# Designed miniproteins, single chains, continued (5), part 84

Each design is a single chain, and the fold is of that chain. pLDDT is the mean over its residues in the fold that is shown.

## One batch from the design tools (miniprotein)

Design m18914
Fold by ESMFold2-Fast:
Structure m18914 (fold): chain A 60 residues (1-60)
Amino acid sequence: MTLTLTIRELAEALKISQSSASRLARRLAAQGKAVVRREGNTTLVTMEVSVLQELIEERK
């Protein structure tokens, strides 16, 4: 199951800055774990729910 988040939503979910979330999204895309695209002025990140859960667990 996949989900699509904005960089802001990803930052909020992980409790990190938007710049950190942007860097993380680009790193995940390079690893094939996410798809990053622009829609107008918004950057969207699509990833598996399991990937997001692993990232959240890293903070706990």
Scores: mean pLDDT 80

Design m18915
Fold by ESMFold2-Fast:
Structure m18915 (fold): chain A 69 residues (1-69)
Amino acid sequence: ADVPAGVLKAQALQRLAAANQLQDEGSQLKWLGRALEYGATDEEIVAAVSGKITPTPEAVEEIKADNEA
């Protein structure tokens, strides 16, 4: 309701790509679930984990901070 579903999906895919780069299996599962919840397709998930989606430095830092907490 507060944020468009497309924006939430894009943010989840960015964080999935960041988690994949960091090889953080727990964060990968978390953000995979979120991306699917927001309507991500299998093709979009594959793009996130195959390097076609470049994670932002901000997304990488968010995953790192979540791991340290």
Scores: mean pLDDT 78

Design m18916
Fold by ESMFold2-Fast:
Structure m18916 (fold): chain A 77 residues (1-77)
Amino acid sequence: GALEEAIALLRKEGHELLAELIEEAKKAAKEGNIFEAEILLGLARIWLGVLKLEGAPESVLKAIETAIDEIEELLKK
């Protein structure tokens, strides 16, 4: 799905630690650990902001935004 494709792109582009953070957020969301998932998503948003300032490729920025949105959808139910 879109989330798995976003994570794979982040790994391919050398953002392994960020990809692992997003995988942890996905796991927390699926396990119903809302607090942990929200903290990890907050960190992902900060990382996104830093990468925007550093001029990271649009594909990387879009992948992070997609991953955050997909995990937020998991948290709504």
Scores: mean pLDDT 88

Design m18917
Fold by ESMFold2-Fast:
Structure m18917 (fold): chain A 88 residues (1-88)
Amino acid sequence: SRSEELRKRLEELQEELDALAKQMGKHSNDATKLKELRDQLEKLLEELRRIQAEAKALGDTSLASRAERLEAQAQALINQIDSMLKSL
C-alpha cells in the first residue's frame, strides 16, 4: 500500500538523519562541510513535510505523527549547524 511505501521511506530518512547527525559531530570545525550538511538536512526536511501531508491525506495519523517528529529532529539539527557556523 502507499502507507507501507511511506513508512519504509520514513525508516530510510531516519537512518539518513542519524548519519547526518554523526557527520556534524565529525566536522564541527569545517564550515564548508557544515553548509553541505545543512543543505542535505533542508532537502530531507522538505521530503518529510511531503510525507506528512500525504500521510494526513491517507488518514494515517500514526505515520503523519512520525513524520512530524522527524521534521522536528531535522529542524533541531539545522538550528545546531546555524549555531556552530556562528562560532566559526
Scores: mean pLDDT 90

Design m18918
Fold by ESMFold2-Fast:
Order: C-alpha cells, then sequence, then structure tokens
Structure m18918 (fold): chain A 112 residues (1-112)
C-alpha cells in the first residue's frame, strides 16, 4: 500500500514540473499515472493515502485544463476534487479531506 502512495507522489511532482515547463502532454500522462497508483493504494487498503493522492491529481488536472484552455475539463476536475473531499470527510480521513478542499479552492481560483 505505502509504495503505491509514494509512486503517486512522485508522479504528482513530475506533473507539476511538466506544467511549469509547458509540457502539457507529459503533464497529462503523469496525472494519469498518479491516479492509477492512488487507485492501487486504495485497492491495497490505504484509503486515506489514496484519497489524498487523488485530490492532488485533481488539483494538477485542473491546472493543466486551464493551461489548455479547457474550462469544462477544469470544472470537471473541481467537481472530482469536491467529491473526494466529501468522501474523505464522511470516512473520517481529516488530512485527505483538507488536501481535497485545498484542491477545490485552487481549482475555483483558476476557473474564475
Amino acid sequence: GKEYVEKAKEYIKKAEEAIKKGDLKSAAEYIRKAAEYAQKARDAGDIGGALEMLSEASRQAAKLAVKMGNLEGAQQSLDDAQKIADEAKKLGYEEAAKKAQEAVKEAQALIE
């Protein structure tokens, strides 16, 4: 479980750097990989770590969508982050809920 969260974190970092460099294609691939590893963490029973990484992936996806001029995609990423925040709060994963809510706020600021 732990190794999947660590891999998801590595891909989130790569996605952020790719977005900064304007390599939007690599950024999309890294976001996809981060979400895949977050899902593997969830399947391995690390629900809190998975929700935290999915919220980070949604945050990077919103940033990517805005840079691509895809406002519908940015709104979808915001909606996904809100669902993650609501799930984390309902399940009692306070740190994951906080990170997901931060992702919602950042996505809202990018769209407005």
Scores: mean pLDDT 85

Design m18919
Fold by ESMFold2-Fast:
Structure m18919 (fold): chain A 73 residues (1-73)
Amino acid sequence: SIRDMLVMAAKILLEKGEVGFARRIYLEPDLDRAGSYLLLAHATGALSDKELFEIQTTESVSEEIKEEVKKAL
């Protein structure tokens, strides 16, 4: 789902120390705006092409990852 893609994006950004982008994407209630922040993170180099592909191909995220991201943000 698109929500699982955004959780994966936040996880990858958190692991890279990009807390600002992770927070903007995870906490944004407007999914279109959250998607725009994801594309901005890629355009500014915070996400690589490979990481963006991994995010965009994410169909589901484990409950463990969801809890980890939620607790970090």
Scores: mean pLDDT 85

Design m18920
Fold by ESMFold2-Fast:
Structure m18920 (fold): chain A 62 residues (1-62)
Amino acid sequence: PKILPLSPTEQAILRAIAEAPSGKLTVGEIVARTGASASTVSRLVKQGYLVREGRLYRLTDV
């Protein structure tokens, strides 16, 4: 994916997932950790920064 400028909130989402012991978080866990909206999580999936696996979201392998 192209490296686009990330907002502080988007960067916080990526950091929260990276810091998770499993490397995966649900939308509810991301929202609780970062204060971000579910729409922001969906945007990161669309932009290729995250992969959705059922209810879980993980970082792409770049």
Scores: mean pLDDT 77

Design m18921
Fold by ESMFold2-Fast:
Structure m18921 (fold): chain A 65 residues (1-65)
Amino acid sequence: KAAELEAEILAKGKKIRELKRKYDELNKSKDPASQEQARAVKKEIDALMKEANRLQEELEKARHA
């Protein structure tokens, strides 16, 4: 289970990095459509970070079981 949690955390980390790159690119254009997309991407980043934190807590429990 710990190895699966580590793999899932790593996968979410990769997705967060991709979304951050997309967010930066959208911010460069500054048009209204790009700014709306940037807000949506930021919400996705925040959600993934929360999920990664929950998985990290579960991983810590598995390590101390």
Scores: mean pLDDT 80

Design m18922
Fold by ESMFold2-Fast:
Structure m18922 (fold): chain A 91 residues (1-91)
Amino acid sequence: DLERIEEAIENVEKFLEEQLEEVRKELKVEMDEEAKKAKEELLALRDDPAAFVKKAEEEAKKGDSFKLAVAEAMAEALLEKVKEEKEKLEK
């Protein structure tokens, strides 16, 4: 049932966006320039899960602005993978 899979993908996308918004509200910090660089470096590793996780753990230890950068990078990487899988199902 392809329709159920499509609904599940849409629900995951919505869930990730909602969780990211809650993280932003809970941390109540803005990303500084160093945290923004960390997010960009994490996104460059999105196709290497082991390297991504290792770098995410290292960056998260630096403080709340870096935890926000890690959370945003994780959400964006997961959303990209969800969208890629959705496109494959439409083919």
Scores: mean pLDDT 75

Design m18923
Fold by ESMFold2-Fast:
Structure m18923 (fold): chain A 105 residues (1-105)
Amino acid sequence: MEEILKKIEELIKKLHASPNPAAKRVALDIDTLLAFILIFETLSKKYPLTKEEVEGFKKSLDEQIAELQKRVEAEITDPEDRAIANEALKLLKEYVDKVYEETLK
């Protein structure tokens, strides 16, 4: 898990370093989603969450990731920035799935 998180953070930094304003905005949006996932993981350890609450959070995050993937395709024209953004979103989805699996144990 820590290795996935580190890779996501490295990809966000690369995307934010792009001279393209669209890439910088997408980097901030990915970082915001990562922050929500980390908040959810923290709260799930402090409070007993119901399965319905856990599933609701996962559904919301999955929908936000899917919407951001559509924005990458629509707004990022540079193929290198697009590849970095898509890899970051793929790893973010993998991280969400792992947090969800561990929360249900």
Scores: mean pLDDT 83

Design m18924
Fold by ESMFold2-Fast:
Order: C-alpha cells, then structure tokens, then sequence
Structure m18924 (fold): chain A 99 residues (1-99)
C-alpha cells in the first residue's frame, strides 16, 4: 500500500511528507538533548548530518557514547529513522521534478 502511494505522489506531496518526517526527527533530537543533557552535541550532529559527512561520522560516534539510557537510545533510533525517511522522500521529489 505505501509503495503504491509513493509511486502516485506528486513532487509537492513527497516534499510535504519529507517535511513531516523532518519535524518528527526534530522532536526525537530534542528528546535526546533532554535525556543526555548534551544539546550542543545534538545540534552539531544535526548540522553535520546535512552539510559534512566526515564530521557527521565523528559526531555519530560521540553521540552514541552519550546515549546510554534506553529512552535516549529509542529517541536516537527514531531520529535516525525519520531523518532517513525525510532524505528518501526529498530525493524522490527531486527525481520526479526531473521527469
């Protein structure tokens, strides 16, 4: 059902879905910041993920080391999932716009 819906979505609908996933990821990152007490590390991780793959890899290792609480680990898994979904929907929208 989801795959068929995605195939029939317009670029604008795909972008809207990406924005919804980005909002969910933001909520999960805010939870990680609260649970770890490291909002500055979370902010650097979020920015690096968008702009700098090498810094992102380094900060991922640092963030994982701080995320020892089960609730924080769940929030990190949710953030990674929603960031991944947002990226996929953004790329699908870009590809459809080129058609």
Amino acid sequence: MEDEKIRNMTPEELKKKAEEFEKRADQAYDEIAKLTGRPELVDKYREARKKNPLEYAKLTKELIAEVTDPEARQALAEADHYDGEAFIYRKLAEEKEKQ
Scores: mean pLDDT 77

Design m18925
Fold by ESMFold2-Fast:
Structure m18925 (fold): chain A 83 residues (1-83)
Amino acid sequence: AEREALLAAAIAGDPEALRRLAELARAADAATARALLDELAAALRAKVGPVGAAELWSRGLMLGLSEEEKERVEREREELLAE
């Protein structure tokens, strides 16, 4: 599936995959967008650890998001670093 392929590529550090995931999240309804971002956060933490996950989260997933959503992503970044 497209989502699974994009998640795998984003975890591998592909910036284009991160951009496409951000666009999918922005275009989806709130529940679907939240599920996609939660899945990516969990996978990144498991693959690269909390510091690496926080860096990728901050750089890639803020593309195309509203200011309120960017604030939520920054809070999630801090939570990733705190664990």
Scores: mean pLDDT 62

Design m18926
Fold by ESMFold2-Fast:
Structure m18926 (fold): chain A 86 residues (1-86)
Amino acid sequence: SQAEVEFRGEQRALYAGTKAALKKRDEIKARKLAEGINDRRELNTIDGEEFKEMQDVIRAAEKAARDAFEQEVAEEAKRLLEELLG
């Protein structure tokens, strides 16, 4: 059903967004370490600009995952149709 396809797309988006958020968190921490920051609290705190960076990568990853899933579904449907029709 349409609802089932949409649900699977949203699951893919959630996983991709979570992965992007974790990667961005690690990148922010690595950036701070490179700048000489070694305090645990400062390394594990995100400011407003860093929070916006995380939101931006989450949104981008979610969109990319949804787009990729829609393309995957369309290509599978096309292949099945071509196999059925010869």
Scores: mean pLDDT 86

Design m18927
Fold by ESMFold2-Fast:
Structure m18927 (fold): chain A 87 residues (1-87)
Amino acid sequence: GRAAVEEAAARAKEEIREEDLPEELKELAIETVEAMAAGDAERAGELARELARLAGKEEGLEITEEEVERAGELARELARALAAFAA
């Protein structure tokens, strides 16, 4: 239920903090995890799109708009699934 989702989110956020990544990328990833754990599908989608664009710039990767939208849709679906699991 909700406690399991919150525990998983806390674990994911701790792992993100320990990564050797730029602070802005870590902060955005943590916010995405929090939105997903809260079941906020719309915010999770928006944050995932921003995360995909920022990660692409950091790595020098060409990320298409289609790939960015796919990341957003996946995050929205995961947020909805986590909300249902938490209920």
Scores: mean pLDDT 81

Design m18928
Fold by ESMFold2-Fast:
Structure m18928 (fold): chain A 86 residues (1-86)
Amino acid sequence: TLEAEIEISLLRMRASVLGLALERAIAAGDREALAEVAEELRRLAEEARRLLERLKRENAPESLIKEVEEVLEEVQRLLARAEEAL
């Protein structure tokens, strides 16, 4: 559980960094930077989905599963915004 908590915290940190990068790319009108941020968000969404699948298989606490679902929803929201801006 502790290892999963650390992994979730790292996913949240990466999502925050990408969120800031997204805002900067949009403000600059930098389509190349937007495309790069979108690609990184897609990779992060895949990692979050794999973690979610692993936690469900291991019958992890519902609280941890919910935290990963919340991170995945945030990453998907950021990705949608990036794709809309492209």
Scores: mean pLDDT 88

Design m18929
Fold by ESMFold2-Fast:
Structure m18929 (fold): chain A 68 residues (1-68)
Amino acid sequence: GMDAKKKAEEAKKAAEKLAELAKKEYGFDSYSVEVKDDKEVTVTLKKGEEEFVFTFSVDELLARFKAE
């Protein structure tokens, strides 16, 4: 099977693609994607003074992108 670190890298890339789409579609100024302990991915979207933070498990993100 795939190593936990490789799964986390795949999930991070998927989250970065979603954040980039959100930036292009909804006009967010910036985004950041962080991985913690190869288990969680945090996406931060910023628009002016507004900040939106979403945290997903690596397994949840991978399941969503492989099923849809």
Scores: mean pLDDT 77

Design m18930
Fold by ESMFold2-Fast:
Structure m18930 (fold): chain A 77 residues (1-77)
Amino acid sequence: LRQQGQQLLDQGNQYYNNGDYQSSVRYYSQSASLFSQYDPNSPLYVQSLANLSRTYRNLGDYQSSIQYAVQSSRVSS
């Protein structure tokens, strides 16, 4: 499960680096979903939420970006 979540995060990073923010959101969301169920205290969960926030910001969806940034902050605290 952790390895699967990491692979989804890595796929999200590949799409993000290629400027395909729609696909990166899809993979980051799947990664965040797995970690929320498997290991909600994982640094990888925080990273998935932070990456979702950043990606939504690049898409111009500032409301979703703020929501994920707040969630990431709460988990990392």
Scores: mean pLDDT 83

Design m18931
Fold by ESMFold2-Fast:
Structure m18931 (fold): chain A 62 residues (1-62)
Amino acid sequence: EKEKIAKEAEKKMIEAGASSAEIKVEGDRVIVSFKPAPNATSEQILEIYKIAGEAVKKIKEL
């Protein structure tokens, strides 16, 4: 279930303007890494953060 949430969020982050995105769960840690596309707007970057934050919240609440 956590992997499904992570993979769906990674896909949405890429659709929002990330050139790459990864969400890893390591014990008590959720690690989010992404690279904005070179032409990503500040609004797109904020949307990527929002998607990542919602995914972390869902993973923590499972």
Scores: mean pLDDT 81

Design m18932
Fold by ESMFold2-Fast:
Structure m18932 (fold): chain A 69 residues (1-69)
Amino acid sequence: HMEEARKKALEAAGKAALEASRQGYPLDEIVERAVQAAYDALKSAGATDEEAEKFVEELRRRLERNVAP
């Protein structure tokens, strides 16, 4: 189900963000890596392109809101 796919996507995004942060990547790249990991996880779980794009767009907006100047 999409809810389980979203959970896996959030876990993948969190792991990618943590790893990028530990490597010292700038915030912009941390966000991009988290979004990419979430997209890959959603597609792997059987989400459609539309569902995956909608989810990662919302995730990107949420992350960008928390890092506004």
Scores: mean pLDDT 78

Design m18933
Fold by ESMFold2-Fast:
Structure m18933 (fold): chain A 65 residues (1-65)
Amino acid sequence: SMAAERVRRELERVAERTGKVVSYRVEGDKVTVELSEMDLEEIGALIRLMGVTFEAGFSLHVRLV
């Protein structure tokens, strides 16, 4: 699915951009992202990811660890 591929690529971009992603996983239509901290850079990346997941019909779950 092009939607699933787009979500995967955006997750990779978030992980590369912020450096604060501890882990991420995709299970069916559920995306989980675990972060060590959340500043403006992380918030900006998550807003973009939220848009991509919403358009793709995925749920996004964010956790601080």
Scores: mean pLDDT 82

Design m18934
Fold by ESMFold2-Fast:
Structure m18934 (fold): chain A 55 residues (1-55)
Amino acid sequence: MEKEAEEQKLAEKAKEVFKRITALNAESLAGTPEEGSKKLDEAVAMAKELMEENL
Protein backbone atom coordinates (compact mmCIF):
# COMPACT_ATOMS: atom_id res chain seq x y z
CA MET A 1 0.00 0.00 0.00
CA GLU A 2 2.89 2.34 -0.77
CA LYS A 3 0.70 4.23 -3.24
CA GLU A 4 -1.54 5.52 -0.45
CA ALA A 5 1.22 7.83 0.83
CA GLU A 6 1.88 9.06 -2.71
CA GLU A 7 -1.84 9.62 -3.33
CA GLN A 8 -2.21 11.64 -0.12
CA LYS A 9 0.80 13.81 -0.95
CA LEU A 10 -0.49 14.32 -4.49
CA ALA A 11 -3.98 15.19 -3.22
CA GLU A 12 -2.60 17.88 -0.90
CA LYS A 13 -0.48 19.34 -3.71
CA ALA A 14 -3.45 19.21 -6.08
CA LYS A 15 -5.61 21.07 -3.56
CA GLU A 16 -3.06 23.89 -3.33
CA VAL A 17 -2.63 24.12 -7.10
CA PHE A 18 -6.40 23.98 -7.66
CA LYS A 19 -7.01 26.78 -5.16
CA ARG A 20 -4.35 28.88 -6.91
CA ILE A 21 -5.90 28.16 -10.33
CA THR A 22 -9.35 29.09 -9.01
CA ALA A 23 -7.99 32.38 -7.66
CA LEU A 24 -6.28 33.16 -10.98
CA ASN A 25 -9.49 32.34 -12.86
CA ALA A 26 -11.48 34.68 -10.61
CA GLU A 27 -8.91 37.44 -11.19
CA SER A 28 -9.08 36.82 -14.96
CA LEU A 29 -12.73 37.92 -14.86
CA ALA A 30 -11.72 41.22 -13.29
CA GLY A 31 -9.64 43.98 -14.86
CA THR A 32 -8.69 44.18 -18.53
CA PRO A 33 -8.96 41.38 -21.11
CA GLU A 34 -5.17 41.43 -21.51
CA GLU A 35 -4.61 40.88 -17.78
CA GLY A 36 -7.28 38.20 -17.75
CA SER A 37 -5.66 36.36 -20.65
CA LYS A 38 -2.29 36.36 -18.88
CA LYS A 39 -3.79 35.01 -15.65
CA LEU A 40 -5.63 32.30 -17.57
CA ASP A 41 -2.34 31.32 -19.24
CA GLU A 42 -0.79 30.96 -15.77
CA ALA A 43 -3.72 28.83 -14.61
CA VAL A 44 -3.40 26.58 -17.67
CA ALA A 45 0.36 26.23 -17.12
CA MET A 46 -0.21 25.23 -13.48
CA ALA A 47 -2.86 22.68 -14.49
CA LYS A 48 -0.55 21.25 -17.17
CA GLU A 49 2.31 20.90 -14.67
CA LEU A 50 0.00 19.15 -12.19
CA MET A 51 -1.19 16.76 -14.93
CA GLU A 52 2.40 15.96 -15.95
CA GLU A 53 3.24 15.11 -12.33
CA ASN A 54 0.15 12.87 -12.10
CA LEU A 55 0.98 11.08 -15.34
Scores: mean pLDDT 69

Design m18935
Fold by ESMFold2-Fast:
Structure m18935 (fold): chain A 68 residues (1-68)
Amino acid sequence: NLFEEAKEAIEARDVARALELLDELERRGQLTEEKLNELFELASKVKAAPVVARLKEIAEKLGFKLNE
C-alpha cells in the first residue's frame, strides 16, 4: 500500500523516500483531499518541513484545501 508506505516514511523523517512516494501517489492519481490532509497533519506533527512544503504544492496544483 503506497499510501501507508508514505505515512511510514514521513513518521521516520525519511524525507527523500517520502518525497518519492508523494510523487508516485500524485502520478497514479491516488491522492484525495482526505489522504493529502492526513499526510499533511502527520508531516506537520513530525516537523518534516520539506514534506510539508511539497504537500502544500500538491494541494495547490490539485485544488485541495489543507486543514491548517
Scores: mean pLDDT 86

Design m18936
Fold by ESMFold2-Fast:
Structure m18936 (fold): chain A 83 residues (1-83)
Amino acid sequence: MEREWVLEVGRALAEVLEPYDPEVAKRVLELSEELARSSGDEAERLDQELSELLKPYMKDPEFRERVREALRELERRYEEELA
């Protein structure tokens, strides 16, 4: 449940990041895969590292809008399956 969601979010973020920085996009995907397999303190640490990688890009309003759009589509699909 949560694991599949984390992986899908990570893939969406990596896709949005690819035209900005393919190295960061690859790292985001790797961290998301590890986060999906982690729990407790390790999950918190990986989530923090992921947030730090995204921080400079989140200053760009166009980047934020693309991320919001991608996440809204994923959230809609997830909610439809859970409802």
Scores: mean pLDDT 76

Design m18937
Fold by ESMFold2-Fast:
Structure m18937 (fold): chain A 99 residues (1-99)
Amino acid sequence: DEKKRYAEKAREYLREAARLIREGADPAEIQKQLDKAREYAEKVEGEERGELLYSIEMLELLAGLITPEEVLERLRREGVLDPEEEELLRATAKNPTNR
């Protein structure tokens, strides 16, 4: 079952990326594993693809390969955030520390 193999491969690369993050490995090596996970995840159909892509994004965030601001910008473009929540997030980003 070729579709099942793609999901299994994506999960293998996600597990390796998570291990590398835990070990404080080079961001470039972490990115290579996540790029491979994404390649296989995009070949998966339905809800499982969304779950795999979400896991990749969360590991990219944990590894510092993307910023929380980039994640919020993606959510904004997808229409997930209310206008009032968007304004609150913008205010927080402008004054992240009241120091």
Scores: mean pLDDT 72

Design m18938
Fold by ESMFold2-Fast:
Structure m18938 (fold): chain A 56 residues (1-56)
Amino acid sequence: GPLPNDKGAKAMGEAARKAGGEKTGPEAAQASGLASHDAGGSTQEAGRNLALAAGK
């Protein structure tokens, strides 16, 4: 089942993809993929903080 951190990470990943959507064509897909990948790496910390704040 999804952990609180996983939910935070998922939201962060979706935000990164959303940001990439402002680009067009195949470059948008590449940028979104890289942003999601980086978000996945850094999201461990960000997801924890988001889950903590949301779990208040």
Scores: mean pLDDT 55

Design m18939
Fold by ESMFold2-Fast:
Structure m18939 (fold): chain A 109 residues (1-109)
Amino acid sequence: MDAAVARALELVTQALRYTDKAVDLIKKNASPESKKKATELMSHIVGHTIAMVGAILDGDVAEARRHAEAMRDDVRRMKKIAEEEGIKDAVELLDKAERLLDQAIALLS
């Protein structure tokens, strides 16, 4: 395995931990509609993470990058929900997750 690919997986794993903490904060503090949307987005993020790992095992770095980009888009949507709900701690966690995904995407170039 390429060292850059291994580093990208570490960054994605860190981004998932921040995103999971943000979802917990949204579940405690947001409206029922926002909680549902955040849960659906987290399901999509998990699905893309599994697909990214599968692509890496197949040696398809371009496909892995595409899934990382889809995860970043879902994190950005979740950050908008946190911003609209005024959950500042969740916004900060999702901003950290987005930056880690940007770094992972760059390593998969």
Scores: mean pLDDT 90

Design m18940
Fold by ESMFold2-Fast:
Structure m18940 (fold): chain A 59 residues (1-59)
Amino acid sequence: MVKKIKQQVDDIKNDPSLSDSQKKFYLQTMDGMVRIMQSTGVISKKQADDIMGIIKKNI
């Protein structure tokens, strides 16, 4: 999961069709989804922290 999210973050960052504002919005949306997934037990706190750390480094 973490490796796939890192790839998705890199894809968003390097997408020439997306503006900086659109990239930021997509990354913030991913952060929100990860928090919901952690709170519902779909992923562990460690997995959520790892994924959110990757997203925050790229916002």
Scores: mean pLDDT 76

Design m18941
Fold by ESMFold2-Fast:
Structure m18941 (fold): chain A 77 residues (1-77)
Amino acid sequence: MEERRKARIEEVKKLMETSKFSKEIIDLYVKETELRFKANEEILKLFEQGKFDEAAEVARKYMEELEKIRKEISKLS
């Protein structure tokens, strides 16, 4: 899991550097990628514990954080 997350972050950075994106936009996409991995890990742990209602609430909170990042990307694009 950790290796996949690290590989994906590096892939995103390299792809965006090749596409001539600004450092600020790259940093926001990296932050989005990290939040997606954190959300998936936390939600999976709650599913394993049978805490489905708590998993839904956690998913909602992560969606709100991702929307904030997307709005920031839109402002800089």
Scores: mean pLDDT 78

Design m18942
Fold by ESMFold2-Fast:
Structure m18942 (fold): chain A 74 residues (1-74)
Amino acid sequence: SLEKEVLGAMLAMAASLIVKYSENEEARRHAREALRLLEAGDYVGAAEHLIKAAEADGDAKLAEIIRKIKEELE
């Protein structure tokens, strides 16, 4: 659906920003895995890895936003 595509695009943008700008290598690894899962069509798996990326980066607010996106995808 269009809604799922929009949520997927939001996850891809967040993951890409973490890969490009995060100084935490664990956060960047999880964000790269999220991008790979999005390419495979696994939006829920991508959201799970992106939550781990945000947590590793110390970004509790981003982690909470992605948890809400994950709930919308389930």
Scores: mean pLDDT 89

Design m18943
Fold by ESMFold2-Fast:
Structure m18943 (fold): chain A 86 residues (1-86)
Amino acid sequence: SRAAEGIEEAARAGGGPRAAQAAARGALEAGLDSVQAGAVGRAAGLVALGRMSAEEAARLAMELGGLDEEQLNRAAEEAARRAREL
C-alpha cells in the first residue's frame, strides 16, 4: 500500500529512533496530532528494527493512532519526503 511504502522509506532514514522521529515529524506536517504522530513514529521504528513488516506497521499505526487510511497515506508520504532529505 502507499502507506506501507512511505513507512518503509521512513524506516530507511537510520536506526529505530531516527526512523521513528522522521515518521512522527512527517505525520505532524500532514496535520496529525501528537498521539497520532507517535503511533506513526512507533510503526516506522519497529520496521527499522526489523520487528515487523511495513504492511503490519501500517495496520498498527491505524489501530494505535485511530487513523483512517487516507490520514496514514498523507503522513507516510510526508515521512518519506523527510527521510529523503536526511
Scores: mean pLDDT 79

Design m18944
Fold by ESMFold2-Fast:
Structure m18944 (fold): chain A 109 residues (1-109)
Amino acid sequence: SVEEFKKVIKELLEKDPRVTVGELLDALSKATGLSRETIRLYILGFKLDIPDDVPAAVVLAYAITRGLLGPFDINDPSQYPKIVELLKNVTDEVIERAKKLVLSYLDKA
């Protein structure tokens, strides 16, 4: 359910702002019974295969705002290498700001 997705995402981000995409997808898969690919593509809307080791908060915040990391479209496969490079080099300040944005969005949804 939407409430189960919201709860899992909030609990993970509140516990650790550096929770990875892999950890988020595993937790959502376990909570819903859906595959990681189904969650990534059809629930979160990530058309790109985002590496497991990148911070989930930044990817989620980018998906919500469609511009947190600048002009790159996260759903455009031609931008994939640039997006991956940016995601690997994010600062703690960017991660914490992304966490606050995602939690604010989930509180309104």
Scores: mean pLDDT 72

Design m18945
Fold by ESMFold2-Fast:
Structure m18945 (fold): chain A 87 residues (1-87)
Amino acid sequence: MKEVKELEDKLKNPVGPVYSFDLAEIQAKLGEALEKQGKLEEAKPYYVKAIDLAQPIYDTTKDPKVQGIIDRAQEGLRKQGLLDLAK
């Protein structure tokens, strides 16, 4: 519970210029924190937004740190899809 609140506070109170990379990282961390709480449907939009923000940065920079954000978010979405098929 505390981890999600801390990440949400960072999104609401940005200090200085917040670049898309920082937003993508926060979105991925929020998705991961919600997934750990079993809130898979709540985690999904954060993973999608992390990819949406990170993809154009990766296409421009080819930075492996940005690829790491995309990989983490895609893995979270895949795990959610597998769980949705388990009855």
Scores: mean pLDDT 72

Design m18946
Fold by ESMFold2-Fast:
Structure m18946 (fold): chain A 71 residues (1-71)
Amino acid sequence: DAVLKAMQVGGELRLAGASDEEIEEAVKKVLVEGGVDKEKAEKLAKEIAAQLSKMSDESIQNVIASMKETL
């Protein structure tokens, strides 16, 4: 569940007001630590950061809450 953990970390950073670059880098590190290859982690981190930038704060909070209950 490296992707779910990365989404949780990215969402929490977005709510904290982190920059897109900081979110992308943190998400990439979580994915790599979860066993995802660096090249794939970089692509997924960009996609996750882009999705989080399109979501409202309320939507991000709901996603994080759901992931914490599942993980």
Scores: mean pLDDT 78

Design m18947
Fold by ESMFold2-Fast:
Structure m18947 (fold): chain A 67 residues (1-67)
Amino acid sequence: MSLSALETKILATIAANTKLTQAELAAALNLSVATVSSQVKKLTAKGLVSIVNGKIVLTPAGIELLL
């Protein structure tokens, strides 16, 4: 599985701050919500994150990849 530096940074930020919205993640990373939305969509397609109750959550695969 190939991750960009930005995708890795996003995953690490979600791991440190569980249950973030896309807007909260964008603020934490100084990115636009559109950029974060695009990256979260890619990470969801890879099975690394899911959206639960409007919050971004790491999957077990996402956690394992950061180890």
Scores: mean pLDDT 79

Design m18948
Fold by ESMFold2-Fast:
Parts: structure tokens; sequence; C-alpha cells
Structure m18948 (fold): chain A 60 residues (1-60)
């Protein structure tokens, strides 16, 4: 359905913005010594997976 495709694209666009914000926040936390480099990578991957799952759910 065209409407479902449009919702998926909108969620993907929102996900991109959230990932960008998350990366900036985690990089800043790393510079402040609040998290390790490994934690930054792990948290970004979790965030990416959660957003991908949300996109899939929006298309169902």
Amino acid sequence: SAAAEERRRAEEERARRILEQSQKALDNAYKQGLVTEEQVKELLEINRQMLAARVKRAAA
C-alpha cells in the first residue's frame, strides 16, 4: 500500500534524525568520560536496532 510505504519512509526519516542526535550525545558523553568507546558502539547499535524494529512495526 502506498500509505504504508509513506509511513515507513517517514519513520525511517525520523529514525535517521534520532540516530544523529544519539551519536552526538554519546560522543559528547565519551569526551566527558561518562562512557567508554565500547559502550558508545553498543548503545548506538541497540538504538539502531530499536528504530529498525519500529519501522517494521509501522509497516505491519
Scores: mean pLDDT 81

Design m18949
Fold by ESMFold2-Fast:
Structure m18949 (fold): chain A 72 residues (1-72)
Amino acid sequence: SGAERVAAMDRDELLLLAGLIVKESELLGYEELKERAQNLRDDLLAGRVSLAEAKRRLVEILEELRKKGIHI
């Protein structure tokens, strides 16, 4: 599952995944999901969010993408 994959990720893998979500959401016109992923990426880079909270937010974004038929 997406949650299991994200649970195993380190900080650098989370940053890469968030960046991929930003790019994909931008290409597909999902502005809200792009903004959520960009804000998470910015918070991770600035040290404003814990690893556990970042994983929680990424799982929620991935679930919204899956509802739209998008798999990353």
Scores: mean pLDDT 87

